# Ledger of designs, part 62: designed miniproteins, single chains, continued (2)

Each design is a single chain, and the fold is of that chain. pLDDT is the mean over its residues in the fold that is shown.

## One batch from the design tools (miniprotein)

Design m6267
Fold by ESMFold2-Fast:
Parts: C-alpha cells; sequence; structure tokens
Structure m6267 (fold): chain A 62 residues (1-62)
C-alpha cells in the first residue's frame, strides 16, 4: 500500500469518526482504533510524516 492510499483511507475513517462521534460511541471507538492502527503501521514502515498527518486527522476528528 502506498502512503497516498494510507492517507486516503485515514481521511475516510476520520470523516466517519466525526459523523458518529455524538451519536454512536461504540462505532467512534472502532474508527479511533483503526486510525491508531494506521499510525502504528506507518511508524513501523519508517513513514513518520504519514503517521503525524494521521495523528492530526484523529485530533481534528475529536
Amino acid sequence: MTKEEVLELAKRIAEELRKVRGTDPLQAEIYEALLHMLIGISKAAGDFETAEEIERLLEEAR
């Protein structure tokens, strides 16, 4: 998976997180966990720039 594909996926998950944050806390937790997983994968791959961008998306979705 390219860094662009990871970022596109993260942006979609962050949008869904914002949509459900006030209405479905369980679904919000699942999306937050998925974003944390993508951050971990990016860091493990040595792509700290992508990891930081996903961390920003997660913070903005809160």
Scores: mean pLDDT 82

Design m6268
Fold by ESMFold2-Fast:
Structure m6268 (fold): chain A 97 residues (1-97)
Amino acid sequence: MEKVEELKRLIEEQVERIERALAQDLPSEERRRILEEAVEEIARKLKELNVDISEEMKNSHPSLTEEDVLFNVASRLLRLALEGKYDELLELLKKLK
């Protein structure tokens, strides 16, 4: 699916950015900012591609907004990629479409 490939490419770009930052021994505050920006970029792309998060919304705490759920999904995708769990990453991406 074109949307899965687009998300995969963006996630790969963010992983490369984070790995470069980690290699530079940057302060914790700067590393946190880079991680936050990566999650925000992925969440933005999820919203732009209009991925189906209805299941995640139903299973989430009722106080969470759609934006909170998108951020949580984006964070999970990035974490799986950083941990090298690409099979689990692809399974999660397929569930969103």
Scores: mean pLDDT 79

Design m6269
Fold by ESMFold2-Fast:
Structure m6269 (fold): chain A 72 residues (1-72)
Amino acid sequence: MVDELIAKAAELHREGVEAFEKGDYETAIEKYEEAIRLAEEALALDPRNVRARVLLKDSRENKEKAEKLLKE
């Protein structure tokens, strides 16, 4: 169900943020990638879902930030 995918994506995004705050960028990237996958699945089922679009955007932006810091 779309709501379950969104709830799990939100949880994974939160776990990614916690890892990022600890300086564990590799774990943060993994969590953001899982959140992205679930948000994309939710959007495939419901393309008009605002929550899924916001989670996808936020997870992608935070993943990019973590990847830039990991390269340093």
Scores: mean pLDDT 85

Design m6270
Fold by ESMFold2-Fast:
Structure m6270 (fold): chain A 74 residues (1-74)
Amino acid sequence: SMEEKLKEAEKLYKEGLKAFEEKKYEEALEKFEEAAKIYRELYKEDEKYREKLLEAEINAGVVQLVLAVEKVTK
């Protein structure tokens, strides 16, 4: 159901935020990408999920940038 998918995506997004705060960037990226995947499925059913999808994708992009910087700077 859409409600179950929404709860799963919200849980994954929150887990991603927690991992990012704990500097577990690979885990944070995985969680945000998983959340974005579910929000994308929800967005195909209803445009109201666009903002949540974009937020998950933006945060995944931020984590990718952090990982790239860490690789260069130690």
Scores: mean pLDDT 87

Design m6271
Fold by ESMFold2-Fast:
Structure m6271 (fold): chain A 71 residues (1-71)
Amino acid sequence: GLTEEDINLQKEIESAKQSTLKKPNDAFAWSYLGVLLERQGRLDLAAEAYRQALKLKPNDEKLLTKLQELS
């Protein structure tokens, strides 16, 4: 079953998704969504969020490293 931590993580992911919809050009909103999706084990979706963040911040070494690890 879902734990309280799993439920809280899902709520945080929904909040982060809403932030990317309201601020689609905010690289932090996309990278934060990526971190939460990675924590949930959804590595493909995390990589998509990190790619969007990297598109907004090209040459961010932390995002480049994250995408390389998820590839």
Scores: mean pLDDT 83

Design m6272
Fold by ESMFold2-Fast:
Structure m6272 (fold): chain A 61 residues (1-61)
Amino acid sequence: MSPEERARRLAEAVARYEREAASLTSVEEANALRRRIAAEVGLSPSQLSAELRRRLAEQKA
């Protein structure tokens, strides 16, 4: 997979997670959503989790 394709899939997965996670109230629901979205875009759940943490850290700094 090209770096550009990976970045595009990560951006799509993050956008989907942020939109759907806004209505969630539990960590278990958030974890299940993350796994589902990662699988649908062809990424591992750990890759999506790492990107979400990176963006949150950047936004807090």
Scores: mean pLDDT 76

Design m6273
Fold by ESMFold2-Fast:
Structure m6273 (fold): chain A 70 residues (1-70)
Amino acid sequence: LLARASRKSAAGQPVSAEEVTAALQKGLETLGKQAGLPQSEIDKLKALPVAKLSEAIHKLSEGDIEAALK
């Protein structure tokens, strides 16, 4: 049924990847606000692929805001 289809990722490893993506987006929002970034810039960064999200978080945590935005 539809409920089974919506739990498709719970049957495999895709759930972990989606959870990681959500956690990265939350971390990016927190770090971006701490760095003084406007919400519009944070939203743009959150729209990036997972690899770019993790890179942006790493650079923001180092205080390298300029590199995170490029």
Scores: mean pLDDT 65

Design m6274
Fold by ESMFold2-Fast:
Order: sequence, then C-alpha cells, then structure tokens
Structure m6274 (fold): chain A 91 residues (1-91)
Amino acid sequence: KEELIEKAKEYEKKAEEALAAGNKKEATLYYLKAAQYYYDAGDLEKALEAVKKALALDPSNKAAWAALAYLYYLQGKPELAKEILEAARAK
C-alpha cells in the first residue's frame, strides 16, 4: 500500500506547511487526513502519531478524540479508549 503511505506523507507535509503559516486549524485537518491514510495502509502507530499531533494543535477537535479512541481500541486497549472518550467529553 505504498500509494496510501505516500498520500499520508503528503498530508503531513501540508500540515507542517499550514502550521508554519500559523494556520493551526488547517494543520489539524491535514494531520487527521494523514492519520486516515496511515490507517487505510494498516500503519496504526503512524495513524496514532498523526492524531496526537492534531490533538496537540486543537484539543477541542471531537473527530480527533474519536479517532484516538478508535485507534487505541484497535490496538487492544479498550479501557484506554474509554478514558480518552471521557477526557474528550470533559473538554
């Protein structure tokens, strides 16, 4: 799935460019897009890293919290996924 990994890297680069321009909102969306492509490629660890970068930029982004919880659930960490959803509800 080399094409999906290249798309993920392209969106990570776009996120970094948006962040350098001061556009945190757009950088957050690009990191979430990168996470989606990493997930589709089966790279759960890189998908998780991209979602965490999105949350560092916008901790109020509910889609990013849901993605983080889902990725932890897929890694066999359902209690951690639940804690993340509880934390997202508090924000």
Scores: mean pLDDT 83

Design m6275
Fold by ESMFold2-Fast:
Structure m6275 (fold): chain A 56 residues (1-56)
Amino acid sequence: SEDTKKWVDRVKENIKKQDPESARLSARLSRAVSKSLGEEDAAREFEELEREIEEE
């Protein structure tokens, strides 16, 4: 939904401001929460963010 997309973007911005270790854990937790709520698009975006942090 529109609100979910805005929430995801805000959370991603905050995660990117953290140190790499904390950012990775925050992205992983956000992905798990999004999946449990059935928010597939949000879960996908957090999965991609975690991968970006890990693949450096």
Scores: mean pLDDT 78

Design m6276
Fold by ESMFold2-Fast:
Structure m6276 (fold): chain A 90 residues (1-90)
Amino acid sequence: SAAEEALKEYELAKEAVKNKKYEEAWEHMRKMIDILDGSEEAQKALAPLIDLQDLLYVWSSASDVATPEQIREEAPKLIRVLSRLEELQA
């Protein structure tokens, strides 16, 4: 499912950040964000599993290796995802 794939990508991104593999972390974060931005079902499934502060930390670590073009593409998607996850956690 989209939820299972998004969770897998997020766990891989967290592990990559822990191991200071920031380029791998950015690849996994992009995939997770793209899935979550495109799937309300994945958003609902992952909302109780994702700590927003941890998500922002992983993004901050991973995005440092991203190009300005990649940030312009992904940041609006992240903002939408964060807003929706926050709403679902309330």
Scores: mean pLDDT 88

Design m6277
Fold by ESMFold2-Fast:
Structure m6277 (fold): chain A 71 residues (1-71)
Amino acid sequence: MLEEFRRLLEEAVRAAEAGDWAKMEELARRAEELFLAAKEAGASDEEIEEMTRLAGEAQRRIAEILAARAA
């Protein structure tokens, strides 16, 4: 689960870099669904913390890409 979550976030960042916002949003939505499923399945605090860190890092990178394109 964690490895697939990381893959989805990496693909979302790549989609944003390519300017494919629809794909980026779909991949981000899938990552969110996976995160919620992990919480529901009783994932450890350490796993949730790592997933939260990965999500925050991806969001920051996507925000930087969006800001650069808006300039």
Scores: mean pLDDT 83

Design m6278
Fold by ESMFold2-Fast:
Structure m6278 (fold): chain A 58 residues (1-58)
Amino acid sequence: SEEELKELGEETGLTVEQVRRLVRLAQEDPELAARLARKYAGLSDEQVARILELARRE
């Protein structure tokens, strides 16, 4: 999971800590996490989907 967080950070331009926070938020509220990732982090739908998948697995 640490390696996947690092890879997502490199692909999205976010820090590992920012990716981890989004994954944690997505575990509690996936709709809110997706909206925040799109509006504030500028992530694509594919990048948002990866964060949501990681949250479902964790």
Scores: mean pLDDT 78

Design m6279
Fold by ESMFold2-Fast:
Structure m6279 (fold): chain A 66 residues (1-66)
Amino acid sequence: MEEKLKEVQAEADKRAREAVPSVTRVEIRLEGDKVVVTAHLGDERPTDEEIAALGEILREAQEKAR
C-alpha cells in the first residue's frame, strides 16, 4: 500500500503542477483508514478553472490511493 501511495502521490503532484502553476506540492497521507490528499499553493491564487481541475486531480488520487 505505501509503495502504491508513493506512486499515486508522484502522479498527482505532476498532474497538479502541470494543470495549476501555483501548486508547489501535493501530499497524500493516511489518517487511520482515511486517505487525505492536500495541495499546497504558492503566492498566486488559482483561477476557478484551475481550482476545478485541481479538485478533480486530487479526487482521482484519493480514489487510486485506496
Scores: mean pLDDT 76

Design m6280
Fold by ESMFold2-Fast:
Structure m6280 (fold): chain A 71 residues (1-71)
Amino acid sequence: APTEEPSPESQAVAAETEARIQAAVAAKDYEEAARIAEEGARRLRELGDEHSAQGAEDAAELARRLAEAAK
């Protein structure tokens, strides 16, 4: 199957990014959640984990929308 296994480093970056996003969202700090997700997506792309990078970009877009709605 055309499935690539993520590297241990990309798995660690994805897990760290997810945990930080969850913490920021729980605090209702959606601007910080978006920033964390955008930085995580960039790092994941540099590591070649495009699937996790896309997930982080989707999280960043959602967080930005929530931040705008909170105004």
Scores: mean pLDDT 80

Design m6281
Fold by ESMFold2-Fast:
Structure m6281 (fold): chain A 70 residues (1-70)
Amino acid sequence: GAELPEEERERLEREVEELLREGRFEEAVELAAEAAVRAGAMTEEEAKRLIEAYKAALAGDLEKAREYLA
């Protein structure tokens, strides 16, 4: 279905929160995007574009980030 099993969702939520607390933002976004693809909330291509947009934004390349989200 379009939803992850509750146990897997809770595990992923904890892992994302841990990465965010450590300032590992790129890894947190990658994990969250991968989970969204598995849940059927987005396609692999959409997830890849979101990750690349976020990485570009973190690098200060806002024009490139915006291009990935267009």
Scores: mean pLDDT 75

Design m6282
Fold by ESMFold2-Fast:
Structure m6282 (fold): chain A 74 residues (1-74)
Amino acid sequence: SKENILRAIALLLRAIGLIFDAEKIEDKEVKEKVIELAKEAMKHAKEALKDPDNEEAIKKAEEKLKEAEELLKK
């Protein structure tokens, strides 16, 4: 669906934003983990763009982004 394509694009942009925000993290392990989670989210979001009916790909991207955002709150 077009809505799932727009969701996948939004998730990609959010993941890119997290990578930029991670540059401000002083804790190297937290920085590396946030970047890795953002990259995993991008991978799943790209899969959703190829198959917009794959709601599991969107869900996995959202889960990885949420995990990265929780790390940023520490």
Scores: mean pLDDT 83

Design m6283
Fold by ESMFold2-Fast:
Structure m6283 (fold): chain A 85 residues (1-85)
Amino acid sequence: MKEITAGVVLIALAVSLVAAKNQGREDVARVLEETIARVTELSDRGDFEGMAEVLREGAERAEKLGDTETSRILRNGAEKIEEVI
């Protein structure tokens, strides 16, 4: 179930990235692109603890940019990954 959970989280991040770009939030889009790249690399390595850490780091970055919704999505992703570790 770890692989399915990682896939669901990545889909949620991809949807959030499209929304950020459509809203002209290039700052948030950059955070999401960096987070997706790092999460994908860690997922390929089976480092689910690293994935949760990167998602929480991304959530903090999004919150500092004033995007509470993106921060919430990233925190929820980290929580779901932590449930399968």
Scores: mean pLDDT 83

Design m6284
Fold by ESMFold2-Fast:
Structure m6284 (fold): chain A 60 residues (1-60)
Amino acid sequence: MEETLDRIIELVREAAKQAPPEEVDRLIDATREGLRAAGYTDEQVDRIVEAMRKAAEEAL
């Protein structure tokens, strides 16, 4: 897949089920930095981070 967004969201969702919240937060933060480095806009990064955070919260 050219876009990895769905895989990133799935990874965070799985991590939220298996890891403590602080590890999930670190994963989200690292992903945010990676997306910015990959050339995503601030708006795209914010939307992705929001989706990841929501997926993590829903998994709990």
Scores: mean pLDDT 74

Design m6286
Fold by ESMFold2-Fast:
Structure m6286 (fold): chain A 74 residues (1-74)
Amino acid sequence: SKSAETAIREAERALERGDLVAAAMNVYSAAKLIKDVNPEAYELAQKALEAVRNGDFEKAREYIKKALELIKKA
């Protein structure tokens, strides 16, 4: 869907500029739209948000990248 494509692009742009909060939020939005098709991507996106909330930006970046890879292959 256009909404998922937009969220993916915004997440990628945010990740490139180091905005991990925006990246995690956009990855979560995209993953939520496909949660029944790709529950693993949704789980990773939730973990990315939790990592950001906990200030664990290294793990947040890893979870964001893994979730994006799964979403883009769906």
Scores: mean pLDDT 83

Design m6287
Fold by ESMFold2-Fast:
Structure m6287 (fold): chain A 68 residues (1-68)
Amino acid sequence: DAVTILLEIKDLVEADPDFSATLIGDTTLTITNTGNPLRLIALTLSILGSHPNLSVSLDGDTLTISAS
């Protein structure tokens, strides 16, 4: 179930060429932005608004999403 949510986020993110996403195990999705860091902040807010049960951590150009 959590994997399904992370895979849906991964597919959505990969539609944008400024992002790359890697699923680590079944619970963690790492998203890297190669361009404007404000786009990663916007993505973080979008995820929090859609999936408040997910934990997010933003560090520079990398967003880490962990499923409960």
Scores: mean pLDDT 75

Design m6288
Fold by ESMFold2-Fast:
Structure m6288 (fold): chain A 71 residues (1-71)
Amino acid sequence: SLADQVVALAEAGDYDAMVALLRENADDKEIRELLAKIQKELIERLLKEGKLSEEEAEELLKKIEEEMEKW
């Protein structure tokens, strides 16, 4: 799937190809849902590592949910 291709590129560290694929498919619902999932997982990881406060993590998660509700 398109989502699987984005994940594979990210895991390979091929960020230029990943960004190009995301830009080309920015209006795709599956890509937008995948991006929201990746962002949430990153926020949870940063919170666990102590790089984000609980308040900062909550604010970022709220912004992601608000953006998803607009679709």
Scores: mean pLDDT 73

Design m6289
Fold by ESMFold2-Fast:
Structure m6289 (fold): chain A 66 residues (1-66)
Amino acid sequence: SGEEAVEKAREYLEKAREAIEKGDYETAKKYLEQAERYAVLAVIQGLVEEAQELGKEMQELEKELE
């Protein structure tokens, strides 16, 4: 369901944050890719608002990787 997709996106987003904190940017990028895939799935399932919120958090983390 879309709710499960949002939950998975949040899990990967949290793992990405932890990887960034440890300086493992390669692993963080892979976790962000997974979070993005689940956020897209959430949009397809109609959870647009939750997916937009996740997108903002992902953009903030991506700035740390630049």
Scores: mean pLDDT 83

Design m6290
Fold by ESMFold2-Fast:
Structure m6290 (fold): chain A 60 residues (1-60)
Amino acid sequence: SEEEKKLREEIDKLQKELGDYVRKLNAAKSAGDNKTAEEYRKKVQEILKKILELKEKLDS
């Protein structure tokens, strides 16, 4: 269905964003910027949660 296609496209977009934030997190950690690293860590967790929720909708 178009709805399933939209969900898959959204998951793909979120997976790319996840990769970007993981790179930013690692860069902040390497720079010793603990405050920025914690902010990016929270973004990584938010994106992972969204991916899980969308995958659950596909499995329904």
Scores: mean pLDDT 86

Design m6291
Fold by ESMFold2-Fast:
Structure m6291 (fold): chain A 64 residues (1-64)
Amino acid sequence: RPLPPDEEALRAARETLEKAIEYAKKGDVVMAANYATASALLFAAAGRPEEARRAIKEVDEVVK
């Protein structure tokens, strides 16, 4: 990687993913999707596109 990992961006991404999963468990699909998208964008911005994809998939699995 050309730059070192951005710890703050990764922390924000993980916290946002936790919120998405929390909403998904409540059955709030709209809020779960919004937070999952925000988390994916934060992971992508931190140079972690695979973690961004996994975040969307993880929330989708909980919503099912």
Scores: mean pLDDT 77

Design m6292
Fold by ESMFold2-Fast:
Structure m6292 (fold): chain A 60 residues (1-60)
Amino acid sequence: VQELMDALSAAVRARDPEAVRAIIDQLPEKYKEPAAKFVLIEGRRLGDPELVALAREYLA
């Protein structure tokens, strides 16, 4: 899980929505919502509408 969370942080920093989606999809269900919330917060801070939209798909 930690390896996937580290990869998620790197993918968000790289602004790579495909990598972000692939990583979240690999996480156990109980970690998907926290991961999506992380992406939502970071996407808003970076001003990246694709990351924000992606995160909202997992939180709906």
Scores: mean pLDDT 81

Design m6293
Fold by ESMFold2-Fast:
Structure m6293 (fold): chain A 73 residues (1-73)
Amino acid sequence: MAEELEELARRLGRAAGLSEEEIEALVEAAREGLRLGASPEEIRRALRDALVLELMRRGLSEEEARARAAAVA
């Protein structure tokens, strides 16, 4: 489970064009969420939402960002 969420974080981070350091921070956030009792589904949602926000920051509309995040996740 943790390994699956870590790989999802890395995949989403690469899709967003994050640096290696930013990707590792995202992986650590996923680990911390699990440690604090967040469900895997809550973590997946948070990771997807983080990707949506980053894509919007790069110029995509919310609709386009959400569609792309869904395709990657």
Scores: mean pLDDT 78

Design m6294
Fold by ESMFold2-Fast:
Structure m6294 (fold): chain A 67 residues (1-67)
Amino acid sequence: DLLRELAEKVVERLIEEGVIPEERREEALERLLRMAEGWKRGFRLEGEEGIEKAVRLAETALRIDYS
């Protein structure tokens, strides 16, 4: 499951950077996955490159939300 693997790596990185508290790991992961799935579906982002783009868009939104 590439989407979940990339999302988990992004959340771990954001925790290491101090953007997201470790205690909110599960909440942040769920939010990132929901946003990425929404972007993937809405813009018909397909394959590995599409999934990577959806995750990057979701990460940007998540960074703003936790700022």
Scores: mean pLDDT 81

Design m6295
Fold by ESMFold2-Fast:
Structure m6295 (fold): chain A 55 residues (1-55)
Amino acid sequence: SSEIEKLEEEAAEAAEAGDHEKTLKIMEEMIKIEKDESRKNALEESLENAKKESK
């Protein structure tokens, strides 16, 4: 969907900029709108990893 694709681009941009807080926030938004369980699980795992590395 266009919404999830836009969030993916924004998350990638935030990550490249080193804006960890923004990246985590966008990933949480993606998880909320993702309807595919496999993709949602991958996003949740990525979010947990990003949280650990954002220190």
Scores: mean pLDDT 77

Design m6296
Fold by ESMFold2-Fast:
Structure m6296 (fold): chain A 111 residues (1-111)
Amino acid sequence: SMMLKLEQQKQKDIKKSEDNVKGSEEYTERARELYQLVKDDPNASESDIRNVAGHYSNAELNLLEAKDLLDKGKKGTPEETAKYAAETEKKYQDAKKNYEEAEEIARKALA
């Protein structure tokens, strides 16, 4: 049945969005931990603290947007759900990148 296949695909795309949100939450939490470490370290410059805070803030914004996209995907058509799943993957990659950039700054600041 074409309708059953579309419903199955929608559930897979919702699962993909849920996995992307969880990954974004993990990277956002890691960025928060890096921000705490850098702001409390006497060797970190004000610029290092500000830059890590910026990456953490960007990760939080991407996570919030990913959660909104997941909610819209749950309520949408199968086509909309697939589109929102692709957008949550982009938000996950952006959260990961912000964490990786924050980690590089923290590593240099704490060296």
Scores: mean pLDDT 91

Design m6297
Fold by ESMFold2-Fast:
Structure m6297 (fold): chain A 90 residues (1-90)
Amino acid sequence: MEEQVEELKKKVIEMIDELIADVKAGRLTRQQVLDKVREIANLVSELAQYFSKEKRNELLKAVSEAYRAVQAGDREGLIEALKKIKEIIE
């Protein structure tokens, strides 16, 4: 159980770091960014069940911020939201 949670955390962190790098480099289309945010959001939802209610709410807000940033074409807002998700998970 604990080992599965730590592996899931590591996977989410690695995916966030990769997405931030790809976004900064302009390597992905908007649709590819949205698909990656959706994949991260699904894994984060699984991980959130292991956190306190307060921390879970902060995490879900950060995920919502990431989706809004993608819809708005706000690259900096997306990077900040992704970093916030990573900080909460760490």
Scores: mean pLDDT 84

Design m6298
Fold by ESMFold2-Fast:
Structure m6298 (fold): chain A 98 residues (1-98)
Amino acid sequence: MEEELKEAKKLIEEFIANHEETLKALSPIEISSLEERIKELESQPLSEEQKEIAEYLLKLLAEERSKKTGKPAPSFTVSKDDQIAAVVLIDLLKEHKE
């Protein structure tokens, strides 16, 4: 429940930390555009593909955290906010690669 949401957020934070150099290269304008994308995604239902990719990313981050802490990966229900955050991060990484 609440702890599951906290774990999902921590996994996203760990993902951000692992990509810190990439994120530091983003301008303040680019960072601000993330908030607008999140708001847009919140106003509409996510596609099944977006949900699947977001869930996969969050599970991958949970597995990596499990390896580092020696604890089993948390069983969590992915909220819409977590899915939106994951989709935004994936989109950013795709754009940065180009």
Scores: mean pLDDT 58

Design m6299
Fold by ESMFold2-Fast:
Structure m6299 (fold): chain A 60 residues (1-60)
Amino acid sequence: NLENLQKQIEFDKKLAESSPEERRKLVKEKVAEFIRQLDPENADELIAEAEKRIDELYKK
């Protein structure tokens, strides 16, 4: 869908223009939305694990 592609492009542009801290926040938000759509039953645990992994990547 063109609308989904447009949102993805806008997200990528925002990531490129963001500070490291804002980029981390945007990635966490997008990953959380993705997990909620794929596995709503385990979403809370998967989101917590994903956020931990994202923090480790950005801290290093």
Scores: mean pLDDT 75

Design m6300
Fold by ESMFold2-Fast:
Structure m6300 (fold): chain A 74 residues (1-74)
Amino acid sequence: SSAREEVQRLVVRASNRITEALDKGDEEEAEKVLEEAKEELESLRDRVPQSVLDGALQALEDSYAEAKKRAEEK
């Protein structure tokens, strides 16, 4: 299950970087991190079930949306 572990580590790393960027008001960096994470997930598509990829993509999108909302409501 090393591929599933890689997906989990990727989501955690990217979510943290997205949150840090948006907390600093750096939306451009947050968008870049999100795109890079999506590209990394695409590279893993043949190694994990589609449901794992879909879940990871949703988690990244949710992290971005929550952090952006928090930054805009300050």
Scores: mean pLDDT 84

Design m6301
Fold by ESMFold2-Fast:
Order: structure tokens, then sequence, then C-alpha cells
Structure m6301 (fold): chain A 65 residues (1-65)
């Protein structure tokens, strides 16, 4: 549950950053930060949020192209 919330938050952050012409590196950083915040809201660990958000950010940025 925390992993899924973090992944979704990261995916949204990565997608938005890619639309603005941001790099994949910036997308993973944005995803990591968004994932940590989302995981905290559902009682998950910061580490789980960071890793899942990072993955979401990369996937979101790649989807934009």
Amino acid sequence: MAEEAAYQAGYEAGTELARKGGSLDFAKIAGTLAGMEAAKKVGGSRGVGAFSGYKGGLDGAKEVG
C-alpha cells in the first residue's frame, strides 16, 4: 500500500517534470521526494517511499517520451 501510493506520486511528479523538458535524473529526484511524502501519509517508511517514488518518476518521464 505505501509502495503503491509512493509509486503513483512519483509517476505524477516525473510526468510533470518531463512535460517541462526536465531530464530523467530530475524526474527520479522529483519522484523520490514525492514518494517519500506519499508513503508518510499512509504510515509507510521513508525508504520504501523513496525507492517506489524513484521508480514511478522514471516510468512517468519515459511515458512522456
Scores: mean pLDDT 79

Design m6302
Fold by ESMFold2-Fast:
Structure m6302 (fold): chain A 84 residues (1-84)
Amino acid sequence: KEELLKEAEEEIKKGEEAEAEGRYLEAAEHYFKAALLAKKAGDNELAAEALRKAGEALRKAVNDPEEAEAARAHYEAKADELAA
């Protein structure tokens, strides 16, 4: 599904741009959308990578470091499931 992969790549790029601007919540949302699009396209490796980026962005975005770490760990576990 060529269009889904292209949309996933565009969402990753938007996430990287948001992250560069310090908008970590917006970056996490873009990375999560990219992961869903990549998974629908059958690219589990790209989906796993995007989920890892989403978790890292969430860790930077939330005010509570404990909650941020829990969210990151959850997305890393999801990335591992998709990569397997």
Scores: mean pLDDT 76

Design m6303
Fold by ESMFold2-Fast:
Structure m6303 (fold): chain A 62 residues (1-62)
Amino acid sequence: GMAEAEEIAERAEREAVRHVTLGDLEGAIRVLEEAYRQVKEVDPELAERIRRGIEHLRELLK
């Protein structure tokens, strides 16, 4: 449900921050992409927040 989608997003965002801190931008993107797939059908607004995070990290890789 919506509560589980929020928990998935929060865990993925914390995991992505750890990856970024270690310089692993690709790992951070992978974690967020997995969360996006899980939440996009349940909470599209939350999925859009995750998608924007992915886009930001992809810009840092250029």
Scores: mean pLDDT 85

Design m6304
Fold by ESMFold2-Fast:
Structure m6304 (fold): chain A 78 residues (1-78)
Amino acid sequence: ATAEEILAGTEAAAEAIREAADALGSERLRELAERAREAGRRLAEAVRAGDREAAEAAIAELGELDREARALIEEAKA
C-alpha cells in the first residue's frame, strides 16, 4: 500500500465513524473520528519516511480507536 492509499483508507474509516457520530448524536464518536484521522495522517507520514516503528505505533492506535468506536456504537444501540 502507498502512503496515498493508506491516507485515503484511514480518511474513509474516520468519515464512517463521523457519520455514526452524527446519526447517534455522539460527541465522543466525533472525537474518535478526528483522532482516527490524525492517526491515519501519522501512518501515511511514517510510510513515506520508511519509519517502521512509527508506522506500527500508528496501526496499533488505529486498532484501539476502532475498538472504542465499535463499543460506543454498540452501547448507543442498546
Scores: mean pLDDT 80

